# Designed miniproteins, single chains, continued (5), part 102

Each design is a single chain, and the fold is of that chain. pLDDT is the mean over its residues in the fold that is shown.

## One batch from the design tools (miniprotein)

Design m19758
Fold by ESMFold2-Fast:
Structure m19758 (fold): chain A 58 residues (1-58)
Amino acid sequence: MRLEAGKKAAEELNKKGIKAEVDPETGLPEIPVDEVGLEKALEGAKEAEKILKEMGVL
């Protein structure tokens, strides 16, 4: 399920020190670029995409 994939992605990002939260409306992880910075947000986005693809969401 999309929500489960989003939760897993957010959890993995938080373990790496990248702030992320699951959007309850979309079920996808959200990264606050303004708080984490562009470089970390891009790193987090790539990691999240990888997890979502592995779970069949993307």
Scores: mean pLDDT 75

Design m19760
Fold by ESMFold2-Fast:
Structure m19760 (fold): chain A 58 residues (1-58)
Amino acid sequence: GVEVQKLAAEHELEELKKKYGISDEELEKAKREVHELLTQGDFEKAAELMKKLEEKYK
């Protein structure tokens, strides 16, 4: 369900924070945006947002 996808997304975002040193504020913002997109059923935009965040800090 959506809750499982939210937990998976949170885990991936926390791993990106550890790997690339993303700030707590940026991580919290990304978590909120991904949660909103997943709640709306926009899984493609949620995945794209996470990919863009990784590319930004890569």
Scores: mean pLDDT 79

Design m19761
Fold by ESMFold2-Fast:
Structure m19761 (fold): chain A 58 residues (1-58)
Amino acid sequence: MNEEIEKLKKEIESLKKKADELHQRYLETGDPAVREELEKLQKEIDELINKLSELEMK
C-alpha cells in the first residue's frame, strides 16, 4: 500500500466535501465569490485526481 496514494485519496475526499458545501452556499446566496471558490476548488480536485491516477497506474 502506497502512503502517498492514501494521503491523496483523503485530500480529494476532503476537497469534495468542501465543494459540496460551497455549491450549497452558492445555490442559497448566488455570491460570485463563492462561484470563484468553487471553480478554484474544482480545478484543484481535478489536478489531484490526475496525480492519483498516475500513481495508481504505476
Scores: mean pLDDT 80

Design m19762
Fold by ESMFold2-Fast:
Structure m19762 (fold): chain A 92 residues (1-92)
Amino acid sequence: DEATRALREAIRHLEKALQAIDEGNVDEAKKHLDEANRAIDRAVEAGGLTPLQGIRLKMRLLAAKVALDMGDYETAKETVEGILADLRRALA
């Protein structure tokens, strides 16, 4: 359904963000975090996430982007991995 597709899209973009961080490509990582943000909004609208879950996930995406801007790639990776785990749990 649309909720499942939106959650899978967010997961795919977060996996690509992690790859980009490992490659040191901050611009590509931030692009994928922005795409994940949009997919989370669609998942909320489709009922796959509650509005509160959506807000919390989006705040954590912003924290990851701030960490990337500060050159703190380890914090950015940890944050993205945590979001990814939560989205995978929502999909299950």
Scores: mean pLDDT 90

Design m19763
Fold by ESMFold2-Fast:
Structure m19763 (fold): chain A 59 residues (1-59)
Amino acid sequence: SMAALEAALARADAFGRELVRRYLAGEITPEEATALMREKVRELAREYGLSPEELAAAL
């Protein structure tokens, strides 16, 4: 549903902002940030009953 996609996108956006903060603080590499984001997208897709590919495409 659109409501589920919007909720998942909001949580993905919040997580992405935290990853940027950690990257700028020197806590993670770009490769680590990418891997963590991919894992989070898969997690959110499962939680909200979405395709990981559809959620990633909407980001």
Scores: mean pLDDT 86

Design m19764
Fold by ESMFold2-Fast:
Structure m19764 (fold): chain A 55 residues (1-55)
Amino acid sequence: SDELRQQLVAVSDEVTRLADQLAATTDPAEQERLAAEILRLLDEGYALQQQIDAS
């Protein structure tokens, strides 16, 4: 569905923004927070891709 594909694009865009922030930060606590959020979004993106592939 187009909705699932749009959600996947939005997740991918958010991952890119957070990855850029992670690369720019020197604060270890902020690095851990950003890395955890990226991993959460990658899991979400994987689940969305599985739904698309099943359709």
Scores: mean pLDDT 87

Design m19765
Fold by ESMFold2-Fast:
Structure m19765 (fold): chain A 72 residues (1-72)
Amino acid sequence: SAEDLVREADRLLQEAMEALNKGDYEKAADLFERASELYRQAAEQYSGDKANELKERAERFREIAERLRKLA
């Protein structure tokens, strides 16, 4: 379900934050990218404000992943 996608994305986000705090930029980038994709997929199953919120969240974490990937 869309709710299951959001919960899994939230879990990956937590792991991404842990990796980031440890200076593992490559692992953090991969996890943020995976979380972004799940939020994007969840957004496709919603409508209106909820869909827009999830799309904005997906884009934000995609941007973070891109920045971290440049740091290796």
Scores: mean pLDDT 88

Design m19766
Fold by ESMFold2-Fast:
Structure m19766 (fold): chain A 95 residues (1-95)
Amino acid sequence: SEEEKRKKLLIEAESLLGMAQMSTWVYRNLEPEVPEEKKKELEELLKKMDEIVKKIEELYKNKAPLSELEKLKKELEKVYEEFKKLVKKINEELA
């Protein structure tokens, strides 16, 4: 059903944000060798993801159509791909 798809999308969006939050916290607090500039770049991408997820949560609460949630989910996925590429670059430079 459309309602099940909306709930699944919300859960997936919150899950992506949670993973990015955990990675960002680890690099900030447990990885002193990571340059400050890279930590700030991760935090800026995390902030963009947080803003998108908050919009998804508001649209879900206001019973917006699935299509509107899907547009924001695609935007979130693009930012998350950028986040993953930065994480990969950090890990390659630490090796």
Scores: mean pLDDT 89

Design m19767
Fold by ESMFold2-Fast:
Structure m19767 (fold): chain A 119 residues (1-119)
Amino acid sequence: ADELADKYEKERKERIQRLQAELRASNPSLSDGEALHRAIVEVLRQEAERYADESPEVAKHLRDLAEAIERGVSPEELLETLRKLKDAARKSGHPELAAYAERQIEALERGEDIVLPEP
């Protein structure tokens, strides 16, 4: 695994866990799973904003991924969105994000859940 990708995944996981806890505290009617799902979508949207100025194509594909996850689209549609994100990330010089997208593609191709960060 790429060391930069591992650091990026750890930081993302910590952001997701923090936001999940905050969402549960603010809305006690949410289940742990529902709060986790919302946290993942929100973190992806926040990452899209971070990339918006330097890599607008990466930002677009991160927003598309967040919307796809939020809507619960098919694994085939998620794979297509992830492949576009991976290609945009590689072309824009974001190897950490490309590696993350590749790991999610591999998980989906194995029939695994991509909503949680891979260890």
Scores: mean pLDDT 77

Design m19768
Fold by ESMFold2-Fast:
Structure m19768 (fold): chain A 74 residues (1-74)
Amino acid sequence: MTPEERKAKADELMKKGAELLHQGKPDEAVKYFEEAVKADPTNAAAWAGLGIAYDKAGQPEKAKEYFKKARELS
């Protein structure tokens, strides 16, 4: 997978995750953001999205770890 393909896949997965967060489904959103991070681990926005999803899912400690990763990549 090229860097361009990886970014495109991550962007699509992040969009689905964000839609699920908007619908109040953070547990499902976590799955999409986890796939986005796996597709492009250099994407700070994907790590931030995973942090938001875990925070909304009631796992603030995991959210804190992922927000830290997002900041390190920014």
Scores: mean pLDDT 84

Design m19770
Fold by ESMFold2-Fast:
Structure m19770 (fold): chain A 65 residues (1-65)
Amino acid sequence: MTKEEFREAMKRLADEAYKLNLITKEQYEKIRELIDKGELTVEKAAEIFGVSPETLEERIRELLA
């Protein structure tokens, strides 16, 4: 997975989670801010979503398939 693929997947996951009310506006804004700054990592995203890094990586793989 490239940095660009990861960012695209994270944008899609954050948008869907926010639409479904699974994350707060604050969590959504934090993810977007980290993407824009190029500072988003799997670990930071997993913390914001409240899941393990392994679970997040599985969701990303499914989204990119």
Scores: mean pLDDT 77

Design m19771
Fold by ESMFold2-Fast:
Structure m19771 (fold): chain A 64 residues (1-64)
Amino acid sequence: DAIREAVESVTRADGLVDAREAFRALVEKAGVPEHIVMTAILRLVRPDGRVDAEELVRAVEELL
């Protein structure tokens, strides 16, 4: 699963991912359209700029 692999490649030990790194990985490595990635990230991003990896994978897959 290219989406899961892309997110896991930038996920830290706490299960969170930096929104900017996740965006780049999903667009560049998984080939997800930018508007889909941006929509998912904007819904899930915390004030610290981090996103839960499992929630991000699910949200992106649901929007495709």
Scores: mean pLDDT 84

Design m19772
Fold by ESMFold2-Fast:
Structure m19772 (fold): chain A 96 residues (1-96)
Amino acid sequence: AGGDPPIEVRKFKLPGSDSTVIVVHLGAGLTDADLERVLAEVDRIMAEIDPNEDVFILLIGTGGGARFALERLIPRLKERYPNATIGALVSLGEGF
């Protein structure tokens, strides 16, 4: 819907481990172009990580089509990064 959907990508390392966690926040109303932007941003982060490092990609979807976006994004991430562990959480919209 015509506005900029919230897309946020965060990177952090687990303490006492060489594991990297990439958290992707996905809002409502995502387009194919928004999914390509997510893939490009994850790609940029992955290019800076040692290929022998353990990577966990956590996708967090908020309500309003987030499940549909996750169902499209997960297979593409697995294709691009077969060695990464991918998790997904769907939050049905906040109560306020």
Scores: mean pLDDT 73

Design m19773
Fold by ESMFold2-Fast:
Structure m19773 (fold): chain A 72 residues (1-72)
Amino acid sequence: DPEGQRWLDQLRTASKTAVEYARKDPSLKEEMIEQVRGATRLASGAAKRAGSPLTEEIEKIGEEAIKEIEKI
Protein backbone atom coordinates (compact mmCIF):
# COMPACT_ATOMS: atom_id res chain seq x y z
CA ASP A 1 0.00 0.00 0.00
CA PRO A 2 2.46 2.69 -1.21
CA GLU A 3 -0.20 5.43 -1.58
CA GLY A 4 -1.63 4.96 1.92
CA GLN A 5 1.87 4.82 3.40
CA ARG A 6 2.89 8.01 1.55
CA TRP A 7 -0.13 9.92 2.88
CA LEU A 8 0.41 8.52 6.38
CA ASP A 9 4.09 9.59 6.37
CA GLN A 10 3.22 13.06 5.05
CA LEU A 11 0.56 13.56 7.73
CA ARG A 12 2.92 12.32 10.48
CA THR A 13 5.53 14.87 9.38
CA ALA A 14 3.02 17.73 9.05
CA SER A 15 1.42 16.91 12.43
CA LYS A 16 4.78 16.75 14.22
CA THR A 17 5.81 20.10 12.72
CA ALA A 18 2.49 21.75 13.65
CA VAL A 19 2.74 20.54 17.27
CA GLU A 20 6.34 21.81 17.52
CA TYR A 21 5.40 25.24 16.14
CA ALA A 22 2.43 25.56 18.52
CA ARG A 23 4.67 24.62 21.49
CA LYS A 24 7.27 27.26 20.52
CA ASP A 25 4.64 29.94 19.88
CA PRO A 26 1.18 29.38 21.43
CA SER A 27 -0.21 32.30 19.37
CA LEU A 28 0.01 29.90 16.37
CA LYS A 29 -2.12 27.26 18.13
CA GLU A 30 -5.37 27.88 16.20
CA GLU A 31 -3.49 28.18 12.88
CA MET A 32 -1.63 24.91 13.53
CA ILE A 33 -4.90 23.13 14.38
CA GLU A 34 -6.35 24.34 11.05
CA GLN A 35 -3.22 23.17 9.18
CA VAL A 36 -3.46 19.67 10.74
CA ARG A 37 -7.22 19.52 10.06
CA GLY A 38 -6.68 20.43 6.39
CA ALA A 39 -3.78 18.00 5.98
CA THR A 40 -5.79 15.20 7.64
CA ARG A 41 -8.78 15.83 5.34
CA LEU A 42 -6.57 15.77 2.25
CA ALA A 43 -4.60 12.68 3.31
CA SER A 44 -7.61 10.65 4.54
CA GLY A 45 -9.63 11.56 1.44
CA ALA A 46 -6.82 10.46 -0.87
CA ALA A 47 -6.24 7.24 1.12
CA LYS A 48 -9.98 6.45 1.11
CA ARG A 49 -10.19 6.92 -2.69
CA ALA A 50 -7.21 4.56 -3.06
CA GLY A 51 -8.99 1.96 -0.86
CA SER A 52 -6.18 2.13 1.68
CA PRO A 53 -6.58 0.26 5.02
CA LEU A 54 -4.51 3.11 6.55
CA THR A 55 -7.37 5.65 6.22
CA GLU A 56 -8.46 5.21 9.86
CA GLU A 57 -4.86 5.48 11.13
CA ILE A 58 -4.40 8.70 9.12
CA GLU A 59 -7.57 10.17 10.70
CA LYS A 60 -6.44 9.09 14.18
CA ILE A 61 -3.00 10.70 13.81
CA GLY A 62 -4.59 14.00 12.79
CA GLU A 63 -7.05 13.95 15.70
CA GLU A 64 -4.29 13.07 18.19
CA ALA A 65 -2.14 15.97 16.93
CA ILE A 66 -5.05 18.42 17.24
CA LYS A 67 -5.71 17.24 20.82
CA GLU A 68 -2.01 17.65 21.65
CA ILE A 69 -2.04 21.23 20.31
CA GLU A 70 -5.26 21.98 22.27
CA LYS A 71 -3.44 20.92 25.48
CA ILE A 72 -0.74 23.60 25.01
Scores: mean pLDDT 86

Design m19774
Fold by ESMFold2-Fast:
Structure m19774 (fold): chain A 61 residues (1-61)
Amino acid sequence: SLEEVKEELERLFEELKKKGYSVEEIEQAVMNYIGSVASTLSDEEVTELLEFAAELIKKYE
Protein backbone atom coordinates (compact mmCIF):
# COMPACT_ATOMS: atom_id res chain seq x y z
CA SER A 1 0.00 0.00 0.00
CA LEU A 2 2.37 2.84 1.09
CA GLU A 3 5.21 1.17 -0.88
CA GLU A 4 2.86 0.68 -3.86
CA VAL A 5 1.82 4.36 -3.63
CA LYS A 6 5.52 5.40 -3.52
CA GLU A 7 6.23 3.23 -6.60
CA GLU A 8 3.28 4.82 -8.45
CA LEU A 9 4.53 8.29 -7.44
CA GLU A 10 8.06 7.50 -8.73
CA ARG A 11 6.52 6.23 -11.99
CA LEU A 12 4.48 9.44 -12.36
CA PHE A 13 7.60 11.55 -11.62
CA GLU A 14 9.74 9.72 -14.22
CA GLU A 15 6.94 9.94 -16.83
CA LEU A 16 6.59 13.73 -16.39
CA LYS A 17 10.39 14.24 -16.26
CA LYS A 18 10.77 12.23 -19.50
CA LYS A 19 8.16 14.47 -21.17
CA GLY A 20 10.12 17.60 -20.18
CA TYR A 21 7.72 19.14 -17.64
CA SER A 22 9.12 21.82 -15.33
CA VAL A 23 9.76 21.21 -11.61
CA GLU A 24 6.73 23.40 -10.81
CA GLU A 25 4.46 21.37 -13.14
CA ILE A 26 5.77 18.07 -11.72
CA GLU A 27 5.23 19.36 -8.14
CA GLN A 28 1.61 20.27 -9.01
CA ALA A 29 0.93 16.82 -10.53
CA VAL A 30 2.60 15.07 -7.57
CA MET A 31 0.54 17.07 -5.04
CA ASN A 32 -2.66 16.27 -6.97
CA TYR A 33 -1.75 12.55 -6.88
CA ILE A 34 -1.02 12.63 -3.12
CA GLY A 35 -4.37 14.38 -2.54
CA SER A 36 -6.16 11.63 -4.51
CA VAL A 37 -4.66 8.84 -2.32
CA ALA A 38 -4.57 10.65 1.07
CA SER A 39 -7.96 9.21 2.15
CA THR A 40 -6.49 5.65 1.88
CA LEU A 41 -3.45 6.46 4.08
CA SER A 42 -2.85 7.38 7.75
CA ASP A 43 -1.65 10.89 8.70
CA GLU A 44 1.83 9.45 9.34
CA GLU A 45 1.89 7.75 5.91
CA VAL A 46 0.78 11.00 4.20
CA THR A 47 3.63 12.87 5.97
CA GLU A 48 6.14 10.20 4.85
CA LEU A 49 4.79 10.37 1.28
CA LEU A 50 5.10 14.19 1.24
CA GLU A 51 8.72 13.95 2.48
CA PHE A 52 9.45 11.27 -0.16
CA ALA A 53 7.94 13.48 -2.90
CA ALA A 54 9.97 16.52 -1.73
CA GLU A 55 13.24 14.51 -1.88
CA LEU A 56 12.34 13.19 -5.34
CA ILE A 57 11.63 16.73 -6.66
CA LYS A 58 14.84 18.11 -5.05
CA LYS A 59 16.92 15.52 -6.98
CA TYR A 60 15.42 16.72 -10.31
CA GLU A 61 17.16 20.15 -10.14
Scores: mean pLDDT 80

Design m19775
Fold by ESMFold2-Fast:
Structure m19775 (fold): chain A 120 residues (1-120)
Amino acid sequence: MVGRLTAAEILAAMGDFDEAIALVNELLAEDPSAEVYTTLGRVYELQGDFDKAIEYYKKSLALDPNNAWSWLELGKVYEKQGDFEKAIEYYEKAARLAREQGNEGLAKLAEERLKKVKEK
C-alpha cells in the first residue's frame, strides 16, 4: 500500500491528477483507511481543489483523529483559502498531537506555521 500511495503523490506532483485519483480510488476500494483519504486530500490540494482536499482530510481525521500530519495539512488548506481562524485551530491541534507523539520535527513545523498565521 505505502508504495502505491507514494506513486499517487508523484503522479499528482507531475500533474497526472486523473491517474493519481484513479490509483487512490482503487486503494479505497481495497481498504478505506485514514492514510488513503489523506493521500486523496493531498492530490486534490496539489490540483488546487481545496474544497475536495478539506472533504478528504476530514474523512481521514474521522477515521484517525490523532493523525497530526492530517491536521497540519488541513490547517495549510484553510490558510491558503484565507481562513486564518480555522488554520490557527488546526495548527494548534497538529502541534499538540505531534508533541504528545514525540514527533519534535512536526511539532516545530506546526508551531512555526501557527506563529506566522497569528501575525496576519
Scores: mean pLDDT 83

Design m19776
Fold by ESMFold2-Fast:
Structure m19776 (fold): chain A 88 residues (1-88)
Amino acid sequence: GELFELAKELIEKLMELYSVDETIEAVTHLLSRIASPELAARYAPKIEAAIRAGNVEEAARLLTEAILESNPEEGLELLKLVLENLKE
C-alpha cells in the first residue's frame, strides 16, 4: 500500500544519507510523534533491530504496522512531509 511504500522510501533515503544510529533516531522520533508512548515503546526496539540488521523491508513493515495501530492519516502526512524535506 501507499503507507508501506512511503515508509520503505523514507528508511532507504535515511540509510543512504545518515548513519545507522541517526536513521534509528529519526525513525523512532517520527514514531513518537504519531504513536502513544506505550505503542512507540513496543515498536521502537523492533524497528531498531531491523535497521541494524539492514532489513529495510522489515523496518518499513513494522513502521507501517505502528502507524496503522496509531493514527494512519497523521502518519501518512508526516511521512510525506519528512520525505519532502529529505528531497532538499
Scores: mean pLDDT 86

Design m19777
Fold by ESMFold2-Fast:
Structure m19777 (fold): chain A 99 residues (1-99)
Amino acid sequence: SLTERRVLQEFDLEVYKGKDGKEVLYKGKARLIETPDGLLEIEFVETGERFEIAPVSSRKLSDTESEIDAIVRTKDGKLYRARIVLKDGKIEKIYLEEE
C-alpha cells in the first residue's frame, strides 16, 4: 500500500477518560496518521505519543457530526474502547474506557 507514514489530518484534540468526559487525559494538537501497512494511528504532537486506532463501526449523527467506535492500543499494549467524535470530517474528541 504506502511506502511511508502519511498524515491524513491535523486537528485540535480533547481526550477524556470515561463515557461522559469526567477526566481530561489530553488537550492539544494531534495528527491522524496512516502507516505503511494501512493501520491508523493518532499522534499527540506535544508529547510525541502515538496509539493505534482500529475502527469497529461508525454512525452519522447529523450533516456535520459523526461517531466512530474503535479499539485503541497504546504503545505499552493496553486496550481501550474508544468513542471518537468527528465534526465537519475532523476528529474533535475521543472518550476512552479501559477494557
Scores: mean pLDDT 82

Design m19778
Fold by ESMFold2-Fast:
Structure m19778 (fold): chain A 72 residues (1-72)
Amino acid sequence: MEEEAEKLIQEAREALKNGDYETAVKLFEKALKLKPTPEVYILLAEAYIQMGDFDKAKEYIKKAAELRKKEV
């Protein structure tokens, strides 16, 4: 449901702001399964950059770009 995805995104963003990148990734992945959006892919990429996993970050950025192309 949209509300569940939004709540997970909010919780993940708080984890990201608090430096809990591992929790942020888990919450964003749950949100992504409920509502895949370019914004969630970008936030996942951000979390992976903070964790030093640049390969994963690059993959999620590409996924965000593909979804954004459809919405723009």
Scores: mean pLDDT 80

Design m19779
Fold by ESMFold2-Fast:
Structure m19779 (fold): chain A 116 residues (1-116)
Amino acid sequence: SNLEKALEAYQKGDYDKAIEYAEKTIKENPGSSEAAQAYILLGRVYLKRGDYDKAIEAFEKALKVDPNNPEAYILLAEAYWKRGDLEKARQYAKKALEVDPSNEKARELLEKIESE
């Protein structure tokens, strides 16, 4: 599938192909769980490139499709933290813990943000 090709490209560090196949996945069914995963992958590519505004937009679109995804909230918190928006970073890290109270990544991220 296009999503599998996007994930393979991302793992290989081929970010241009990861974007291409993720966008194809989104176009095929914009409201699907596959589209939500493709938005997460797009956001991760933008985080790697330091394009925090595009990363935020991609993660927000993933949450519009799947509002109970703790990974998307963690990544959104990371993007805001890297942009220097500590208030939004704390807000979204806490939201990840509301969705999944046992999420170790969200707890560790919140501790790091609150130590700033």
Scores: mean pLDDT 88

Design m19781
Fold by ESMFold2-Fast:
Structure m19781 (fold): chain A 69 residues (1-69)
Amino acid sequence: MEGERLIELARRLLEEVKASTDPLEREILTSLALMIESIARLMYEKGKLSEEEVEEIRRIAEEAVAAAE
């Protein structure tokens, strides 16, 4: 359930980015989503996540970046 937990964290950060009206808060939350993506890629290399889970987290992080801009 490691991938499900990371996806949940990434989704929560995306929801916070979309709800925030503060540019600095959106920047920090987006940076955290990108960190989760980086950790997810590292965990995939170690066989801890599936390719589908990493791809989902990558998409969520990209959506967070787009929402913050």
Scores: mean pLDDT 82

Design m19782
Fold by ESMFold2-Fast:
Structure m19782 (fold): chain A 65 residues (1-65)
Amino acid sequence: SDEERKRRAIELLVSTGRVSEEEARRMAEALLRGRSDPVIRRAAYAELVRRVGEEVAEEVVALFE
């Protein structure tokens, strides 16, 4: 479910210590919206890479596939 995907993404992002729970929730919501909007998808992925690095960003994105 989208709720479970979002929760798992938030837990993973917060576990890095590099983003707050509020930031993680915003990022997860952007990835959900990005599933139907390529512009939002690209912006959300770029933000993830910048904040948590490519490896973690790829793990987070995989949760939404």
Scores: mean pLDDT 84

Design m19783
Fold by ESMFold2-Fast:
Structure m19783 (fold): chain A 73 residues (1-73)
Amino acid sequence: MTREEIVRQQAEELRKQGKFDEARKLEEMLREVERLGEEAARAFEEGDWESGERLLRKAQEVLDKAIELAKKS
């Protein structure tokens, strides 16, 4: 299971528990990770490896925060 899958699974579990606001927060964080990943992919395609690496690092930081929130829920 990927780290993104762990967060997605926890958001689904929170929805089943009626914790809709908390689930929504995790879902928003996953969208941010996906957005940063897409921007990184575009940067790499354009040969901007420095920007691509920086964007991937930001995506990892958001994902780390999402996993910490998921574990506390």
Scores: mean pLDDT 82

Design m19784
Fold by ESMFold2-Fast:
Structure m19784 (fold): chain A 72 residues (1-72)
Amino acid sequence: GSSRIRELILRIIALELRIIGLELDLEKLEEELKKNPDDEELKKKIEEIKKEIKELEEEIRRLREELARLEA
């Protein structure tokens, strides 16, 4: 039924909101890096956030593919 579609939509929304939060954190860290370009800890934090965003984007892609199959 439509309950699985609803669950997928809500999960996608939750992951998209998490990505928005991470992108805002990333913008702040990148601005800090512009002021401290040799900060290796800051570079590592930026790389970790970028990796997490990519992993979340891939999960959203898979969930959207499942949603498309259920709505077909």
Scores: mean pLDDT 88

Design m19785
Fold by ESMFold2-Fast:
Structure m19785 (fold): chain A 65 residues (1-65)
Amino acid sequence: SHMERGELYAAGAVTYAAQGDEERAAELARKAWEAGASPETLRGAAVGMEAYGARRAAEEAFRLA
């Protein structure tokens, strides 16, 4: 795999946001941060989650970045 664990959690956060599961999206954004995802990766996930309407999860990801 070319993705690190933090990047996988960040991608998962956006995926759950796209499905309308904002609670799981926020959880995975926190796990991405705990796994050492870069600020750029967390901000990218936040932008993606915001685009899907997961505003609370996006705000959490921006806060952690």
Scores: mean pLDDT 84

Design m19786
Fold by ESMFold2-Fast:
Structure m19786 (fold): chain A 58 residues (1-58)
Amino acid sequence: DKELFEKLKEKISEMAENEDPETARQKAIELLEEGIKNSTDPELKEFLQLALDYLKEQ
């Protein structure tokens, strides 16, 4: 599932460049939540959860 994590990072970066910060953050949260749901790797799920928590803290 490392490929899923790389794809999520790429999408988040592209969104941040084209959207205002609030919209980009909301889309990033949605992508991370989808990644957690679809991942089968416990280690990757933990990393995605930490990233999601970080974004929700602003």
Scores: mean pLDDT 73

Design m19787
Fold by ESMFold2-Fast:
Structure m19787 (fold): chain A 63 residues (1-63)
Amino acid sequence: MKTTTIEKEVGGIKITITLDENNNVLSVTAEAGSVTDAEGREVAVPAKTFDQAEAEAFYSNAL
């Protein structure tokens, strides 16, 4: 099975999206990162795994 991986960065968080050969979303993971708050401070954000519905909404909005 051939898969394609797309990497994006949103708000300091790295997102990895894995697609099959028909562009169906197989998985979406967000790695731990940091975001800058309104006061200019870096705040740590934990790693997150999206469910399939959240993954497809994210992928559709990102394209």
Scores: mean pLDDT 64

Design m19788
Fold by ESMFold2-Fast:
Structure m19788 (fold): chain A 80 residues (1-80)
Amino acid sequence: MEKEFEELKEKAEELKKKAEEALRNGDYQSAREYLKQLGEVAEKLRELQKKSKDPELVKKINEEIEKIREFALKGQKELA
């Protein structure tokens, strides 16, 4: 379960980097797609949270979900 969390966290970081690069380059189509994929990663993290019995892991998952949410909100403002 920790390994699945790390994999999702790494994917989120990659997607954030790609979204920031797309926004910087004015590629709003790609930026929207990466933000959508970040939302899918957040959904998978919520599923992992529901399966976890480790309170410490649940806290880490919640922190990552919050970071993704904050990033997506900032990205949406750039696209508006």
Scores: mean pLDDT 83

Design m19789
Fold by ESMFold2-Fast:
Structure m19789 (fold): chain A 81 residues (1-81)
Amino acid sequence: SMIEELKEKIEEIERRIEELKERIEELQKNLPSLSPEEQERVREEMARLVREIRELELEKARLEAEITGDERLLELVELAE
């Protein structure tokens, strides 16, 4: 089923988002112990990770919209039969 394939891809994206969030949390915990120069580099890395999370959330939203569209189409077909 196409819906099942889309759901599996959403689950993969959700796992990647969680991994990136855990990486940000780890960086935040270590940040106060770093030199000012290292803190700047870490903040730049965190900003990149936040952007990657946002891109993944947008991809997830697109896939969820496809599932919602497909489910609505299926409901309309069942109603017409």
Scores: mean pLDDT 82

Design m19790
Fold by ESMFold2-Fast:
Structure m19790 (fold): chain A 73 residues (1-73)
Amino acid sequence: METLVGAVLEPDEELLKKAAEVLRETPGVLAVVSHLGARNVVAGVFESLEAAELAAEKLKKLEGVEEVRVTPL
């Protein structure tokens, strides 16, 4: 089942780039979106819950990641 990972980040453009790269480099990634704005957000769609959970764990290891949410689609 495809699964969405979303994360809210501290206001740091380099952190946004790193977070998006973590999602893109995770096996099973289908799509990645990043938003630079009043709050920085990244989201990835993954082929499976397992791939999504791996991506979420990697995101949580980055300094300045405030929230990570995993949502089955």
Scores: mean pLDDT 82

Design m19791
Fold by ESMFold2-Fast:
Structure m19791 (fold): chain A 68 residues (1-68)
Amino acid sequence: MTLEQEIDLAMGQINVAVAVTAVRKGKISKEEAEKIVEEFIEKMRKRGVPEEVLEEIEEYAREALEEL
């Protein structure tokens, strides 16, 4: 991956981790976290982030949210 793609991947993973932590702390529902992650990924897609990066973020999100 390029450095830009690595930064995008890291930002995506951080957003997922924040959303998951918010659910674990009782601040938001799992459904709200799923929506936040989905909206974030769609914004990245619209900005031209490659599908390979988005797929890796989506897989990370799926695994993290299923553990809730």
Scores: mean pLDDT 82

Design m19792
Fold by ESMFold2-Fast:
Structure m19792 (fold): chain A 72 residues (1-72)
Amino acid sequence: SSSVASDEIREAARRISEEVGASLGSAITALQALVDTGHSVEEAERLVIEKIREGGEQAAVEWAGARLRASL
């Protein structure tokens, strides 16, 4: 359901924020983009953490948004 999906994304965003120090808003934005491209929340969480560690919060958000645009 939409409520369950939103809660799962918010919980994953909190874990990302705790793990790599990203803002909740950036984590939610990146997670939502990856989930919208067909990734599971667990896979999206892992990928976002990796991208934030690699290039920082803004780069991770831009990367996830680019993947979403490419899938449209």
Scores: mean pLDDT 81

Design m19793
Fold by ESMFold2-Fast:
Structure m19793 (fold): chain A 70 residues (1-70)
Amino acid sequence: AAGARSGQAAADAGAAGDAAAHATGGYEMKVNSKTEEGRQGGYAAARAGQAGDAAAGALHGWVSAKNGEK
Protein backbone atom coordinates (compact mmCIF):
# COMPACT_ATOMS: atom_id res chain seq x y z
CA ALA A 1 0.00 0.00 0.00
CA ALA A 2 1.09 3.57 -0.50
CA GLY A 3 2.69 4.97 2.64
CA ALA A 4 0.91 7.07 5.21
CA ARG A 5 1.81 10.73 5.62
CA SER A 6 2.48 10.64 9.34
CA GLY A 7 5.89 10.54 10.97
CA GLN A 8 4.67 7.60 13.02
CA ALA A 9 4.24 5.55 9.85
CA ALA A 10 7.79 6.37 8.78
CA ALA A 11 9.13 5.37 12.19
CA ASP A 12 7.21 2.08 12.08
CA ALA A 13 8.49 1.35 8.59
CA GLY A 14 12.06 2.05 9.67
CA ALA A 15 11.71 -0.21 12.71
CA ALA A 16 10.32 -3.03 10.56
CA GLY A 17 13.21 -2.73 8.12
CA ASP A 18 15.73 -2.73 10.95
CA ALA A 19 14.13 -5.83 12.47
CA ALA A 20 14.19 -7.58 9.09
CA ALA A 21 17.90 -6.83 8.66
CA HIS A 22 18.70 -8.20 12.13
CA ALA A 23 16.59 -11.32 11.56
CA THR A 24 18.30 -12.03 8.23
CA GLY A 25 21.78 -11.53 9.67
CA GLY A 26 21.12 -13.66 12.73
CA TYR A 27 19.62 -16.55 10.82
CA GLU A 28 22.36 -16.48 8.20
CA MET A 29 24.99 -16.85 10.91
CA LYS A 30 23.05 -19.69 12.54
CA VAL A 31 22.58 -21.53 9.24
CA ASN A 32 26.24 -21.11 8.31
CA SER A 33 27.30 -22.41 11.73
CA LYS A 34 24.87 -25.35 12.13
CA THR A 35 24.53 -26.58 8.53
CA GLU A 36 20.79 -26.06 8.26
CA GLU A 37 21.14 -23.80 5.25
CA GLY A 38 18.31 -24.75 2.91
CA ARG A 39 15.11 -24.82 4.93
CA GLN A 40 15.90 -22.63 7.94
CA GLY A 41 17.85 -19.99 6.05
CA GLY A 42 15.32 -19.77 3.25
CA TYR A 43 12.36 -19.56 5.62
CA ALA A 44 13.94 -16.90 7.82
CA ALA A 45 15.10 -14.89 4.79
CA ALA A 46 11.60 -15.01 3.29
CA ARG A 47 10.03 -13.70 6.50
CA ALA A 48 12.67 -10.98 6.87
CA GLY A 49 12.22 -10.06 3.22
CA GLN A 50 8.46 -9.71 3.68
CA ALA A 51 8.95 -7.33 6.63
CA GLY A 52 11.55 -5.29 4.75
CA ASP A 53 9.40 -5.15 1.63
CA ALA A 54 6.41 -3.86 3.57
CA ALA A 55 8.55 -1.24 5.31
CA ALA A 56 10.12 -0.11 2.02
CA GLY A 57 6.71 0.21 0.38
CA ALA A 58 5.23 2.27 3.19
CA LEU A 59 8.28 4.52 3.53
CA HIS A 60 8.61 5.05 -0.23
CA GLY A 61 5.02 6.25 -0.52
CA TRP A 62 5.34 8.53 2.49
CA VAL A 63 8.65 10.05 1.36
CA SER A 64 7.33 10.59 -2.18
CA ALA A 65 4.29 12.45 -0.81
CA LYS A 66 6.40 14.49 1.64
CA ASN A 67 8.98 15.48 -0.98
CA GLY A 68 6.37 16.24 -3.61
CA GLU A 69 6.04 19.89 -4.58
CA LYS A 70 2.55 21.31 -4.89
Scores: mean pLDDT 49

Design m19794
Fold by ESMFold2-Fast:
Structure m19794 (fold): chain A 75 residues (1-75)
Amino acid sequence: GPAAEYAKKAAELAKEKSPQAAELAERAAIFGERGDWEKAAEYAEGAMVYALSAGDEEAAKYAQKASQIAKEKGG
């Protein structure tokens, strides 16, 4: 679904600058595919924070979109 797709995109973008953000974004995608929206949102938010800390604004943007969609699905 869209949350998992945005999380996968964030992981792909973050791989070189922030491996930690990439790992968290990959976990967000897995939880999003399983329908575990609370964990999907938490891991996507973590990915956004680490991507921003690494200066990867594009990866952070996609992680934020993944988190927002996961929160809307879980609420």
Scores: mean pLDDT 86

